# Designed miniproteins, single chains, continued (4), part 87

Each design is a single chain, and the fold is of that chain. pLDDT is the mean over its residues in the fold that is shown.

## One batch from the design tools (miniprotein)

Design m15008
Fold by ESMFold2-Fast:
Structure m15008 (fold): chain A 93 residues (1-93)
Amino acid sequence: LSDTDIGLNNLQLGSLLALQKQYDEAIAQFKKAIALLGSQAVDAYNNLGSAYAAQKQYNKAIAQYKKALALNPNDTTAKANLATAESNLAKAN
């Protein structure tokens, strides 16, 4: 298996853990996916951001969505999630 294959497996495991609301474990898997996927980590950054947002860590979520947009400026998922996280951060403050 390539680093890309292992990174995609870590991304899928993280997504499954997030569905079970095991966000700390999901975050660990998404971080492993990011390390292995490098420039292909757009989905991993988006999912990491969403896991942070689920924990109401909106500042950390915003940072991850911005990293997704740095890799793909046209990522509509990252743009939508960033706007939602910024709105939620404003409501929390």
Scores: mean pLDDT 89

Design m15009
Fold by ESMFold2-Fast:
Structure m15009 (fold): chain A 67 residues (1-67)
Amino acid sequence: SEEEKRREELERLLQATRDGIRYYVAQGRPDEARALVETVLAYVREHFPEEYERFQAELDKLWEEEL
């Protein structure tokens, strides 16, 4: 279904973002990790506005855990 496909796309985006944050932090590049978060949240706000709060909360949690 379109709903299942949308959910799968969002979960892939979230996982790719988490992996990217961990990668940049591990490389000593936290500013690039921060820029990635801002870029992804801007994308979600425009294309999946109903998921914005969930993405923001999940990424904020990961960011605080990695710092």
Scores: mean pLDDT 82

Design m15010
Fold by ESMFold2-Fast:
Structure m15010 (fold): chain A 63 residues (1-63)
Amino acid sequence: SVGSPENLALLLERTLSPEEAEAVSYTAEQLRAIGDQIQALLNAKRTQGEAAGQKLADQMKAS
């Protein structure tokens, strides 16, 4: 699925050097949280339309 936290973690590992990966300090839990937020936003847009997706995005930015 789009926004899989495991796929996002693998992409970062492939893209970043060891030094860059250490500087970023992403944990598996942080990557899962990001993936979950993206999935929730996509689901809101799909089921309730663009306005609902925008409202959710604004709430996430305010956090």
Scores: mean pLDDT 62

Design m15011
Fold by ESMFold2-Fast:
Structure m15011 (fold): chain A 118 residues (1-118)
Amino acid sequence: MKEEAEKVLKESKEILEESKKAVEKAKVSDEKAKKETIETLENTKEAIETVLKALPTASKTEIIAGLDAVKEGLEAVIKKLEELLKVADEKDKETIEKHIEELKEQKEKIDELIEKLL
């Protein structure tokens, strides 16, 4: 179980890092929305790092709490990226949509891990 959680969390972190780079280079008419999206991506990455560092010694209850926190972060990122998509240049939309899809897949993997632990 810890090995499965570690794998999903590491994959989620990589997708968040790539999504941040994509958002940073994207041409967006709403600079505030772009900045808030980058901040949400950073905060969610930090949440994942916290869970990963705790994971070797974490109890089942602590793992569930950590995964739930990461899930909430991913939901926030997905929502921000969907909002950003509405104001992004056409050339950047496909990249943002791809990252939204990848993050939704990671959220479902986290949901499955939580259900297995309950």
Scores: mean pLDDT 87

Design m15012
Fold by ESMFold2-Fast:
Structure m15012 (fold): chain A 74 residues (1-74)
Amino acid sequence: MEEERRERERREEEERRRREAFRYEAEGGVHELAAAVYRTLSRKEGGEEFRELAEEHRRLAREYYRKAEEIRKE
């Protein structure tokens, strides 16, 4: 009966990691969208300010995606 407890604990931990990974991916997606918007503004309306914001959001998106991948490796 201890096997049931170990299986449940392992599955819960795996499920939790998957949910955390998904949340990091969602955060990355939000930053990726922001980067795309700022990049477009930097070309049409904005100057260096919008370009820097786009670059920063792109860096954040990649960081969140990396964290998601690390968690998914379980």
Scores: mean pLDDT 79

Design m15013
Fold by ESMFold2-Fast:
Structure m15013 (fold): chain A 60 residues (1-60)
Amino acid sequence: GSMEEKKKQEAVKKLDELDREGARAVIDGDWETVEKYRAEIDKILKEVGITREEAGEISR
């Protein structure tokens, strides 16, 4: 239903923010932060039950 869709949309927004922060951390050479963001992204994907590809489609 609508609640499930809203949860997926919220997760995708958070994933987009983590991706942007992760990209900045890569540029800065802050690999510890990159690793933390990768773990957080994977955790969110598992919690919501979507793949990285599906998240990309929702974020379009």
Scores: mean pLDDT 77

Design m15014
Fold by ESMFold2-Fast:
Parts: sequence; structure tokens; C-alpha cells
Structure m15014 (fold): chain A 119 residues (1-119)
Amino acid sequence: APKKPTKEQMIESIEKIVSKAVKEEATRLLRSYGFSEEEIKRIVEDLLEIVKEATRKAFDIYLNKDEETYEKELARLQKEVIEKMREKFKDLPEDFVNEIVRLGEEAVELIDYLLKLVK
């Protein structure tokens, strides 16, 4: 039988799934609005950096907090992700920033869902 995944391998698996989903959706969205391939690459790389940090923070909260504290800290993390995205992309058109922020909210929801599947 294969050995049970380590904690680090579980984090990497969640990070990979979330990063792939965000990259695919963000790339599709940005292309649909006429961004260049170079602009898409830059924006997606910036988004993935924020999402990877959020995944690591969410995992730390999940392991170290009780259920009631977890829900409060996850809500705080989602707000932090939204604020970081708005600041990082403040020079982009507001409509695009709103769509990017929605992707960030959906990414945190996906992280939460995946964490609840992992033991």
C-alpha cells in the first residue's frame, strides 16, 4: 500500500488544486477582456502568489484552532485576501478588479472545502 501523505504533501496538493483553478479561470477572464498574453502572465503570477499565501495561512488556522475560532479566522483571511487583491490591482479598471476579487473569494471558499476533506 502507498504510504499515507505527509502534512506537507497535503498542503502542496491543496495549493496545486487551488492554483490550477485560479490560473485557468483568471486566464480565461483576462483573455475575454482583451488583455495581452504578457499582461495575463503578470496578473496571474501576482494572483497565484496571494492564493498560495492564503492556502498556507488557512492550513495553519485549520490545524491550530478550534471550530468556532477557525470560522472567525477564515473570515478574517478572506477579508485580507480581498484587501491585498484590491491594493495589488488598484491601477486596473474597477470592473476587472471586482472580477479578480470574486476569484479571490472563490479561491478561499475552495481552500475551505478542500481542507474539510483532508485529515
Scores: mean pLDDT 81

Design m15015
Fold by ESMFold2-Fast:
Structure m15015 (fold): chain A 84 residues (1-84)
Amino acid sequence: DKKFEKFSELQKQKIGALALLEVAPLVEEKYADASEEEKEKMRKMKEKLERQLKELEEKIGELSEEEKELLKEAVEEARKAILA
């Protein structure tokens, strides 16, 4: 997406990880009938994303207003992809 070209790799990673965490409840709902093994994998992926976000926050700080707008767009795009 051309809107990400202005941002560092770390900023892009932070926005992506935040967007995935925001849509995690929709992913869990879509896969409610998944096996216990698959549900455990999803839980571990969520924990990994949370650890990654903590590390990124230490390196690049909080999101700017422009980055927050990109996060909203990324969340909406991810939501549409999950529900399609």
Scores: mean pLDDT 74

Design m15016
Fold by ESMFold2-Fast:
Structure m15016 (fold): chain A 74 residues (1-74)
Amino acid sequence: MTPREVAREELEKAFDEIVKANPDATPQELLDLLNQKAAEIVQRIAEEFGLTPEERKALALEVNRFLQERVDAL
C-alpha cells in the first residue's frame, strides 16, 4: 500500500468511529476531533514510510481535502 492508501483507510475508519461515538456532536466538534486524528495519522505514516518533508506536506494536503469532502457530504 502507498502512504496515501494507508492514510485514506485509517481516516475512513477514524471518521466512522468518531461519528458513531459522537452522534450529538456539532459539525465544529466533529471537525476538531477529525483534524486531531488526521494529524496523528499523517505523522505516524510519515514516520513509518520515511517520507520527506515535501511528501509529508503533500500527504497532509490530500488528507485535509479528503476530510473536508467527507464532512461536506454529511
Scores: mean pLDDT 80

Design m15017
Fold by ESMFold2-Fast:
Structure m15017 (fold): chain A 81 residues (1-81)
Amino acid sequence: MRREEVERLRRELRELLRKMRAENPEAADSILHAAVTLGVGQAITSARAAGYKELAEAMERLARVGGEELAIEVARELLEE
């Protein structure tokens, strides 16, 4: 795994989610719950459909670099914040 790249993507996701939560907290929490319960693919699809393309792309990149399981773990970590 590319640790530095994963950490950068984790920070990017946190900032994107912080912005989304300021605008639409229900959508942010819904997308994170989808990642944890239904998988990253469903969360990415939901984020894109809702117009949060940057978030969807960041999640896709994290899953590609660190694997789907790590991406789900990061989503769970962010949900607990």
Scores: mean pLDDT 76

Design m15018
Fold by ESMFold2-Fast:
Structure m15018 (fold): chain A 82 residues (1-82)
Amino acid sequence: SMYSEKLLELIEKRMKELGTDMLSGSEVLEVLKESDIPEELKEAIEKEIYEEARKRGLSVDQTMFSLEEIREIVKKAEEKLK
């Protein structure tokens, strides 16, 4: 969707600014808060990030996500809102 594309562009920009190929869950959540996407989609993505951290037995600050993993999380969140 248009919203997922906008969010992923912001994520990629943040990665380039930091000189990294991955962001912590906390850093992804910071970009999410700054994004201009619907609040329901933000909440859905946030829940998926926390759930993924929980599955890995890590805190959101310790859980690292690649751009591809973030794309998959966003798609999963969008599917749950359909």
Scores: mean pLDDT 85

Design m15019
Fold by ESMFold2-Fast:
Structure m15019 (fold): chain A 74 residues (1-74)
Amino acid sequence: MADEIAAEARARIAALEPEVEAALAAGDKEKLAALVEEVGRLLTEALQALYPDKAEEIREKGEKVLKEDLEAIK
């Protein structure tokens, strides 16, 4: 179910929040980059599952946004 896919992605992202907060507090840019990549991947997969007719477009946009975010935290 689409709502279940969104809920699963939301739960996985929420589980990463403590790690994101810890990495931000420590200024650990490398760990932050890995966490941003994981969150971006989870969001892209969830959106592709919710909108399979736009899966290719969602993938391309997600990869572009993720690359920009990773550049920003270098």
Scores: mean pLDDT 73

Design m15020
Fold by ESMFold2-Fast:
Structure m15020 (fold): chain A 80 residues (1-80)
Amino acid sequence: EEFDEIIAKLPEELRPLAEGIKQLVDEAMKATDKKKIESLKVAIDLAYRRLLQKATTPEEIELINKLRDYADKKIEETLK
């Protein structure tokens, strides 16, 4: 599903970091330079790792994993 739907299901305190991930993915999808896309991919992975560190329940971890899967899929489609 879409980023906004997954983010809306996260606790309020985690949403700003998830919104940051969405912005990085949007930038990667619009980028034409492979180096730029790769640097954004690294930034997304780092932000995702921080988000997982803040998770306190199995449900939160599942939502974060869905967010990562969505982000990874979109970036892979862009890099192709």
Scores: mean pLDDT 77

Design m15021
Fold by ESMFold2-Fast:
Structure m15021 (fold): chain A 96 residues (1-96)
Amino acid sequence: MTMEERFLDYLNSLGYSADESKFPEYSLAAKMLATHMVKKGYVPENELELTVKVAEYVLTSDYFKNATPKSIYLTIRDLYLNSGELGLRMLEHWKS
């Protein structure tokens, strides 16, 4: 099983809700995704911590609460394929 398949299965098990009671589980999922993206070369290793924060906010944001796990994964991936700066802009927008 690929890391991507394992991550999607994990998100499925979490029910993708923005429920505060599941925050520790979403934090683990965010760390797994960020680590995977660094390993694949989508994100520089020195941006791992920033990528974890972006993934964590995407997973806990009301903006994505009705999104599929695959859609969430692709959104986070595409943010860092295009620019780490775009990830920062999205993070600031979703904090509102």
Scores: mean pLDDT 62

Design m15022
Fold by ESMFold2-Fast:
Structure m15022 (fold): chain A 85 residues (1-85)
Amino acid sequence: SARAAAMRDLIARVEEAIRELAKEQGLSKEEEWQVLGLIMTVLLEAFRNGDSYEALIERLRKLKEEYPQFKEFVDKAIELVREAA
């Protein structure tokens, strides 16, 4: 479906953007895996649950509160989710 295609495209764009930002920021491979895993888990759970983009953004905001060291990466994910909405 068009919605499923849009969700796959969003996940792929977020993954690529996070990997790119991690390289720009000089993160270790372990730090890259940690931040990517945290953000991808939130995205996949939200899509599995049928959450709205607004609910997904709220989940990402909570992730930013729990992991303030990754705020720049979470903010990038929120930006891409807003663009997809």
Scores: mean pLDDT 85

Design m15023
Fold by ESMFold2-Fast:
Structure m15023 (fold): chain A 96 residues (1-96)
Amino acid sequence: SAVEERIKKLFELLGLKFDLKEETVKKLEKILKLFDKDGDGYISEEELKETLEELGYELSEEEIKEFIEVGDVNGDGKIDYKATVKLVEEYVKKHS
């Protein structure tokens, strides 16, 4: 499933366990909220890079682009973290 591969990659990039637990989904939501520095509900590539460096993540430019791609559920070149969290919640609900 393309959705499963996207979710698994997102969890891998953030160092989260792919365990389909609601507690892990809540951790994902909290992490993504930290990246949304202006509170508009979207995370730009620039905000993602700055916040990842601030949090001590050492991601390559290619991994950062993969992060945007898996979180860009709307195809606008930005991560809509609410849409991303909803995608994960719906996947967990279907498979739990």
Scores: mean pLDDT 75

Design m15024
Fold by ESMFold2-Fast:
Structure m15024 (fold): chain A 80 residues (1-80)
Amino acid sequence: EKEELAKKVVEAALLFDRDGDGKVTPRELGIGISLVTGVPLEKAIEAAKKAVEKFDKDGDGTVSKEELLKAALYALELLE
């Protein structure tokens, strides 16, 4: 199920959030997608960039923890 995959992507991406601020970059989200789905890292990062741009509330190039699940779901849809 897509929602279950997205939750696993969120868990993987948060492994790279070392300070625990809950902010995730396109690279971190892309690595999470690649690890969980087996999609090539380059394609995963491109989908992650589009997802982060859509859910970036602060304009800092990251998504907050609260929007991370939505961003992961959106990126996974782009990879279909």
Scores: mean pLDDT 76

Design m15025
Fold by ESMFold2-Fast:
Structure m15025 (fold): chain A 90 residues (1-90)
Amino acid sequence: SDIDEAIEELIKELEKAIEEAKKLSEEDVKILETLLELVKNKDFRGLLRYIVEKNPLNVTAREFLERGTSNEEIAEILAELIKKQKELKA
C-alpha cells in the first residue's frame, strides 16, 4: 500500500539521518531516534506533537494537529515531502 511504502521510506531516511548525526551531537541523535520510534510505531500524530514540542513555531505541524488530520494522511504527506526533498538535492 502507498502508506506502507511511505512508512518504509521515512524509516530509511530517519535511519540515514541518525548515522549522519552521530558525529555532531548526542542530543540530535536522541531526537532522531525518538522520531524513528514514532514512525516505526506508525504514530504520526505523536510525531507531529513531538515536532511541535521541539519547535512550537512550526505552524504547519500545529495546523495538521488542530485540523484532526488522520494518522494515515500525515504519513502520506511526510513521505511526499521526503521524496520532494530528495529530488531538490539532485
Scores: mean pLDDT 74

Design m15026
Fold by ESMFold2-Fast:
Structure m15026 (fold): chain A 67 residues (1-67)
Amino acid sequence: SLEEKVEELLKRLEELSPEAAQLFRDYIDYYKRLIDKDKSLTPEQKEKRLLEHALRVAELFYRLLSR
């Protein structure tokens, strides 16, 4: 699932940089608050968008830190 992929990448990110993992969590919390304000999205669409965005951001962080 998307959630499992995000959790696996977050674990790898924590192994590379605990500080970057914390920044990722803080950012995703912020993004969730932005999505929650969008009246055009259903709860299911909000959850999917949050997870897809979290996966993309986690992949970006991992790519930048793993070099």
Scores: mean pLDDT 84

Design m15027
Fold by ESMFold2-Fast:
Structure m15027 (fold): chain A 78 residues (1-78)
Amino acid sequence: SMMAEKAAEILREAARRAREAGDPGTAEALEQIARYVEETGDIELGARSARMIASQSTGEAKRAAEEAAEKLRELAEQ
């Protein structure tokens, strides 16, 4: 679905930001969530998973994951 593709793109952009911030672990986790959302269309679980990753992250990586989680939550409500 177009919404799942958009959600995956949001997650991959957040992963790129986390990697640039020096947090490859958060980046890899967000990339895994992006693949899951593309395969299943489960944007709601994608949002919850990104929020969980944010809770385990710090600084810019945390902000990127939190922003992605919120954007996915908004998409899931449509």
Scores: mean pLDDT 89

Design m15028
Fold by ESMFold2-Fast:
Structure m15028 (fold): chain A 89 residues (1-89)
Amino acid sequence: MPKLTAEDDEKIVEAVEKNGELAVEAVRHYLEKGDLEKAKELKEQFEKDAKEAIELMKKSSVSEETIKKVEEIVEKTLKEIEELIKEAE
């Protein structure tokens, strides 16, 4: 695998944070429209995609610190999505 630089690690964290923000906004959008089923599907898709991305990072020599930050962002995003869905039920 090509060696990632510190700048690449920073870009990974920024991309994960941005993807998390977009996922939360998408879930809110569907919940505001009363589409609880699509909101739940978006949560499941985000969780699956995030898990696959983290596993790829672990295999791609991404730093342990960067992987930990990504895992923390994903956990925070999933918790926010779960709370939004519960409030809409």
Scores: mean pLDDT 80

Design m15029
Fold by ESMFold2-Fast:
Structure m15029 (fold): chain A 86 residues (1-86)
Amino acid sequence: AAEEALRLLREAAEAAKAGDLETAVRLAQEAMRIALESDLSPGELLQLAIGLHEILELAREKGASEEQIRALEEAYRQVVEKLRAA
């Protein structure tokens, strides 16, 4: 679960760096769903939160739409809330 989510975040970061923000958002949302549906450790949730925040900042730098930024902010927020509850 954690390995799959982290792989998706690496692919999302690569997509964002290439300017493919639609793919970056989709992969980041998939990683968030894995984090929410899986029994991950606090350390694994922290790694995912850091990765999602990095993708969010890359998307901002690459000129992502307000809708894309909102989707990434929501993905980050959901993982952070789960980490806070753990």
Scores: mean pLDDT 85

Design m15030
Fold by ESMFold2-Fast:
Structure m15030 (fold): chain A 113 residues (1-113)
Amino acid sequence: MFEARYEKLLEALKNKDIDDPVIKGVRKYLKKKIKEKTDLSEENIEKIVTWILQYIDDLIKLGITDMEEILERIKNGDFKGTVEPPDEIKEEFEKYREKIVESFKEALKETPV
């Protein structure tokens, strides 16, 4: 299940370890899955992935760690008290929100331990 890898991602983000293999793996596989499901450019995929990880970090600081709640907030465009998507990707993010959420779930399943 993806839940065990999600917990490892949360721990890595809490520890601020940018070199953590889980963060690197999730980032790599998330880019791959978004590329497979969308017509987004490589540059915009990089911006979306960077924003998602920062958004999750901001939610953790607010005490929000439940994966289903985080995914629902992404899907609904709820950015209250967190970093918003960059303006240059905001329309593309809105168009592909559901595909981005699906990509995140699949990336967590496929990221090697």
Scores: mean pLDDT 76

Design m15031
Fold by ESMFold2-Fast:
Structure m15031 (fold): chain A 70 residues (1-70)
Amino acid sequence: GDDAQAMADVRAALDALRRGDVAAALKGLESAIEHTTNPELRALLEEALAALRAGDVERAEALMQKALTL
């Protein structure tokens, strides 16, 4: 995995979400999950993806911000 690429994907997903582009944010999170080898980062990203798919934008944003602190 590429954790540097995963972190770049999370930043792109968060920026997309802040612009209201939920589709781009979902794609970025899926890409980040695919690239990461860090199990703690993966768990946070999977929770963020699930929250965003459920329409919980605020929870998804909070989880993405937390992932970026790893």
Scores: mean pLDDT 86

Design m15032
Fold by ESMFold2-Fast:
Structure m15032 (fold): chain A 68 residues (1-68)
Amino acid sequence: AAATRQAAIDHIKRAFAALNAGKRDESVAHARRASTLLGQPEAGERIAAALKAGDVDAANEELHRLFA
């Protein structure tokens, strides 16, 4: 549904904002919510794993893929 897609996009935007602010836990929470809404929970887990490893670039790439 359009509403579900918009909610996912809003969570992706919040994940990017949190990532840019260094708020890793908030970024992970928003990424997981967005990935679940889009039927791609594995993407949220890859973002969580990347941020746990300190790989902000990999997390950013996964968020862009989720947004595409």
Scores: mean pLDDT 85

Design m15033
Fold by ESMFold2-Fast:
Structure m15033 (fold): chain A 92 residues (1-92)
Amino acid sequence: MEGGEALGKAKEYLDKMTPEEKQFFAEAASRAYAAYRPDVPLQPLTPEQAMGLALEFARDPKGRPAFDALLEEASKHPLVKEALEYIRKAAE
């Protein structure tokens, strides 16, 4: 995956997440992707795939609304929010 260093650091946050937070993140990222690509059916994601997509959204100006929606939904989960904030900063 591109951005291996950024993803490696983000995985440190992922490893600190509870199974419930990992599941939430995967589901939230899947919903954000469906909103970004309404022409494709909703696909289940692994937490690692969710990290990769969050980085993709953060890097693409057209993906920023999907990233912002994901970050807002993650506001109730501090470790998920911290991982997304790190990804946003790494994408700059």
Scores: mean pLDDT 74

Design m15034
Fold by ESMFold2-Fast:
Structure m15034 (fold): chain A 99 residues (1-99)
Amino acid sequence: NARKERIEKVRQIILEAVKKYNDELEKTKGVKLPDPETIFEKAANYLLEKAKEKGIDYMNSEEILKFIDEELKNTPDEEKQRLLKAFKEAVKAILEYLK
């Protein structure tokens, strides 16, 4: 039960962080990303699939941050880069909250 409550709270923090990042991108770059929930789903699915391929612990925030940085270096697709950056900001917000 405690772990389930923590996961739900983490999900809410992710959605809020992604929303803030999306709003800032629209304001500064004129780029409109999908809504925060769609961004989260796309980024989470992409990372989950890649983590399975590479044997990365998806539930470990430090491993996920390293994985995101590696994928950003290897991803030429601008849309995927934006989604990964949004997800990275969400993970950073979670880590800051858990201090």
Scores: mean pLDDT 64

Design m15035
Fold by ESMFold2-Fast:
Structure m15035 (fold): chain A 61 residues (1-61)
Amino acid sequence: SESEKLKELMERYRELYAQLTPSQKQEMLDKIVELFKKKKAEGNRTITLDEIVAIAEEVLG
């Protein structure tokens, strides 16, 4: 179900976030801000949990 998928993504996000250093958490926030600006320029104002998870995975390496 979609609820089950959202729960899995949220649990994945929490696991990734817990592994990030304070500097990596700041890098993640900066990347989220840049993504928000890009989407706003494209007429979109929503960032999905999938996109946030992808950024966290990129920052963690």
Scores: mean pLDDT 82

Design m15036
Fold by ESMFold2-Fast:
Structure m15036 (fold): chain A 70 residues (1-70)
Amino acid sequence: SPSLIEKTKEAIKKVEELIKNKAPSRELVLEEASLTSLLMQLYIEDPNNPTAHELADQAEELGKKVQSLI
């Protein structure tokens, strides 16, 4: 849904902001988990959505950055 896509974009932005602000590892991990949940919901809703695939790629790259900081 458009609202789920918007929530996922906001979650990505929040993770990026936490990385930029050098937030505690616990907060980074919790927000990454929330983002993963939203991406799973998008995949269940429509596994062929190109926008969802782009958001998943962005989230994967952010997840690698989070893991490098923990």
Scores: mean pLDDT 83

Design m15037
Fold by ESMFold2-Fast:
Structure m15037 (fold): chain A 110 residues (1-110)
Amino acid sequence: SSERERVRRELIRLGAEVGVLEIGLYVMIKTLEVLESQGKPVNPELKKELEDLRDRLAALGQEIQALIDQMDAGRISVDEARERLRKLREELAELRERYRRLLERFKAEE
């Protein structure tokens, strides 16, 4: 039970981090859309990569929430939830590095 509560808490923290990255991407994408609407040059490859990362983070957020819901419904064991949490953390680490690189490119072009 305490281990289940620990895994659930870690999933909530992971979901919160995904949410922070999604807000950052939203700001970057909207900035590029505003510039484009004003006839200013926008790098289309950067915009596409930001949109692709947004879609991947949204999917990851949904997977995290689905796992929390399965745990709360008692449909998944603590051991299986822990193993899925490890995979979700690995995926988030890769997306976090992608976010960092895209943020650097965004700042260099703004």
Scores: mean pLDDT 90

Design m15038
Fold by ESMFold2-Fast:
Structure m15038 (fold): chain A 92 residues (1-92)
Amino acid sequence: DVFEDPEDYETLEKYGLTPLEVAALLGDAETVKKILENKEKLPKEVKEKIENDLKNPKEIVNGNPLSPLDLARLLGHEEVVEILLKNGANPD
């Protein structure tokens, strides 16, 4: 399981945030690791969706694109930054 409840994922998407972005924002390294570790055990389609969350920044604040990596760096969540980079997050 990547998400505890699929309805929670849909709710977060409706507000423009992914579960991975929320976990990165909160500095929840365990949840970030769980999402990314479960990615390898999921069907290809779900894995690709998670990879898009890692690589594609969203416009969240004043039209500026923010990725989960950008959120973790902004808030100083060093452990989350390391996990995201190790799992293929684009630093640029």
Scores: mean pLDDT 64

Design m15039
Fold by ESMFold2-Fast:
Structure m15039 (fold): chain A 66 residues (1-66)
Amino acid sequence: APVPAKVTALSDVPPAVFNGVPLKKGETVEGKARSIRIDEELDLVFVETDEGVIVAAKSNVKIEVL
């Protein structure tokens, strides 16, 4: 089920995939996340939203589950 979440970019986040959502440093996205996945081996976070997927290094974003 979608989870209410807030994602804040601590650095510029490029669209790393074809449906990637770019974020600029200090930009915040708040809404229902379809999924949140952390890949510890790649040090990457994937947040799936209705607009696309945010793909960022774990250190480059702050994620708050609301």
Scores: mean pLDDT 77

Design m15040
Fold by ESMFold2-Fast:
Structure m15040 (fold): chain A 83 residues (1-83)
Amino acid sequence: MLEELVERLAEEAVKGPAGDRALVREMLARLFEELTGRRRVTADSSSAEVAEAAYEVVLEAGLIERTPELEALLAEALAALAA
C-alpha cells in the first residue's frame, strides 16, 4: 500500500538508521513501482525525479508536516540514495 510505504520511508529518512540503506532502497523501489502505476514517474525517470515525486507524495498524504528542517532532511536523504 502506497501510504504505508511512504510513511515508513519518511520515518526511516527522519530517524537516519545509519546502517539500513538496503531497507530504504527496497522501500524506494516499491514506491517507484507504485508511482509508475499512478503515472507520476516512468521507467525512464531518473532517481532524482523519483525522489522528488516520493517527497511530494509524503507531503500530500499528510504523513509529515512541512518544516524547513524536515524538508531539508528528507530531500538530502532521498538525493543521497539517488546519487
Scores: mean pLDDT 54

Design m15041
Fold by ESMFold2-Fast:
Structure m15041 (fold): chain A 100 residues (1-100)
Amino acid sequence: SFPSDFTPNLKPGESEEREGVSLSDASNNELRIRVKVENNPEKGTYIITTTGTVTSADNKKSIAVTVGGGKSFADAKKLAEELAKEIGADSVGIPAVLPE
């Protein structure tokens, strides 16, 4: 799941990077997600970069994706969670919000 303790209080121009999630499949492939949050000083918005690294017995593949920043960390986090689902990391612990 996206770490619930990862709520950065960043000043403009600051950034913080953490390990977001680690997932393993039945074939012992491991997906590690690293999350970088930056407070853009010109726009006053947060930019989240989510980097996925797949580690297998034979190969290591890294996929880096950037989500658009919201005006708050909460908005940027929501976009990062939506993007994590799109890259096949739906097991990131995002609650299934089904449109009723």
Scores: mean pLDDT 56

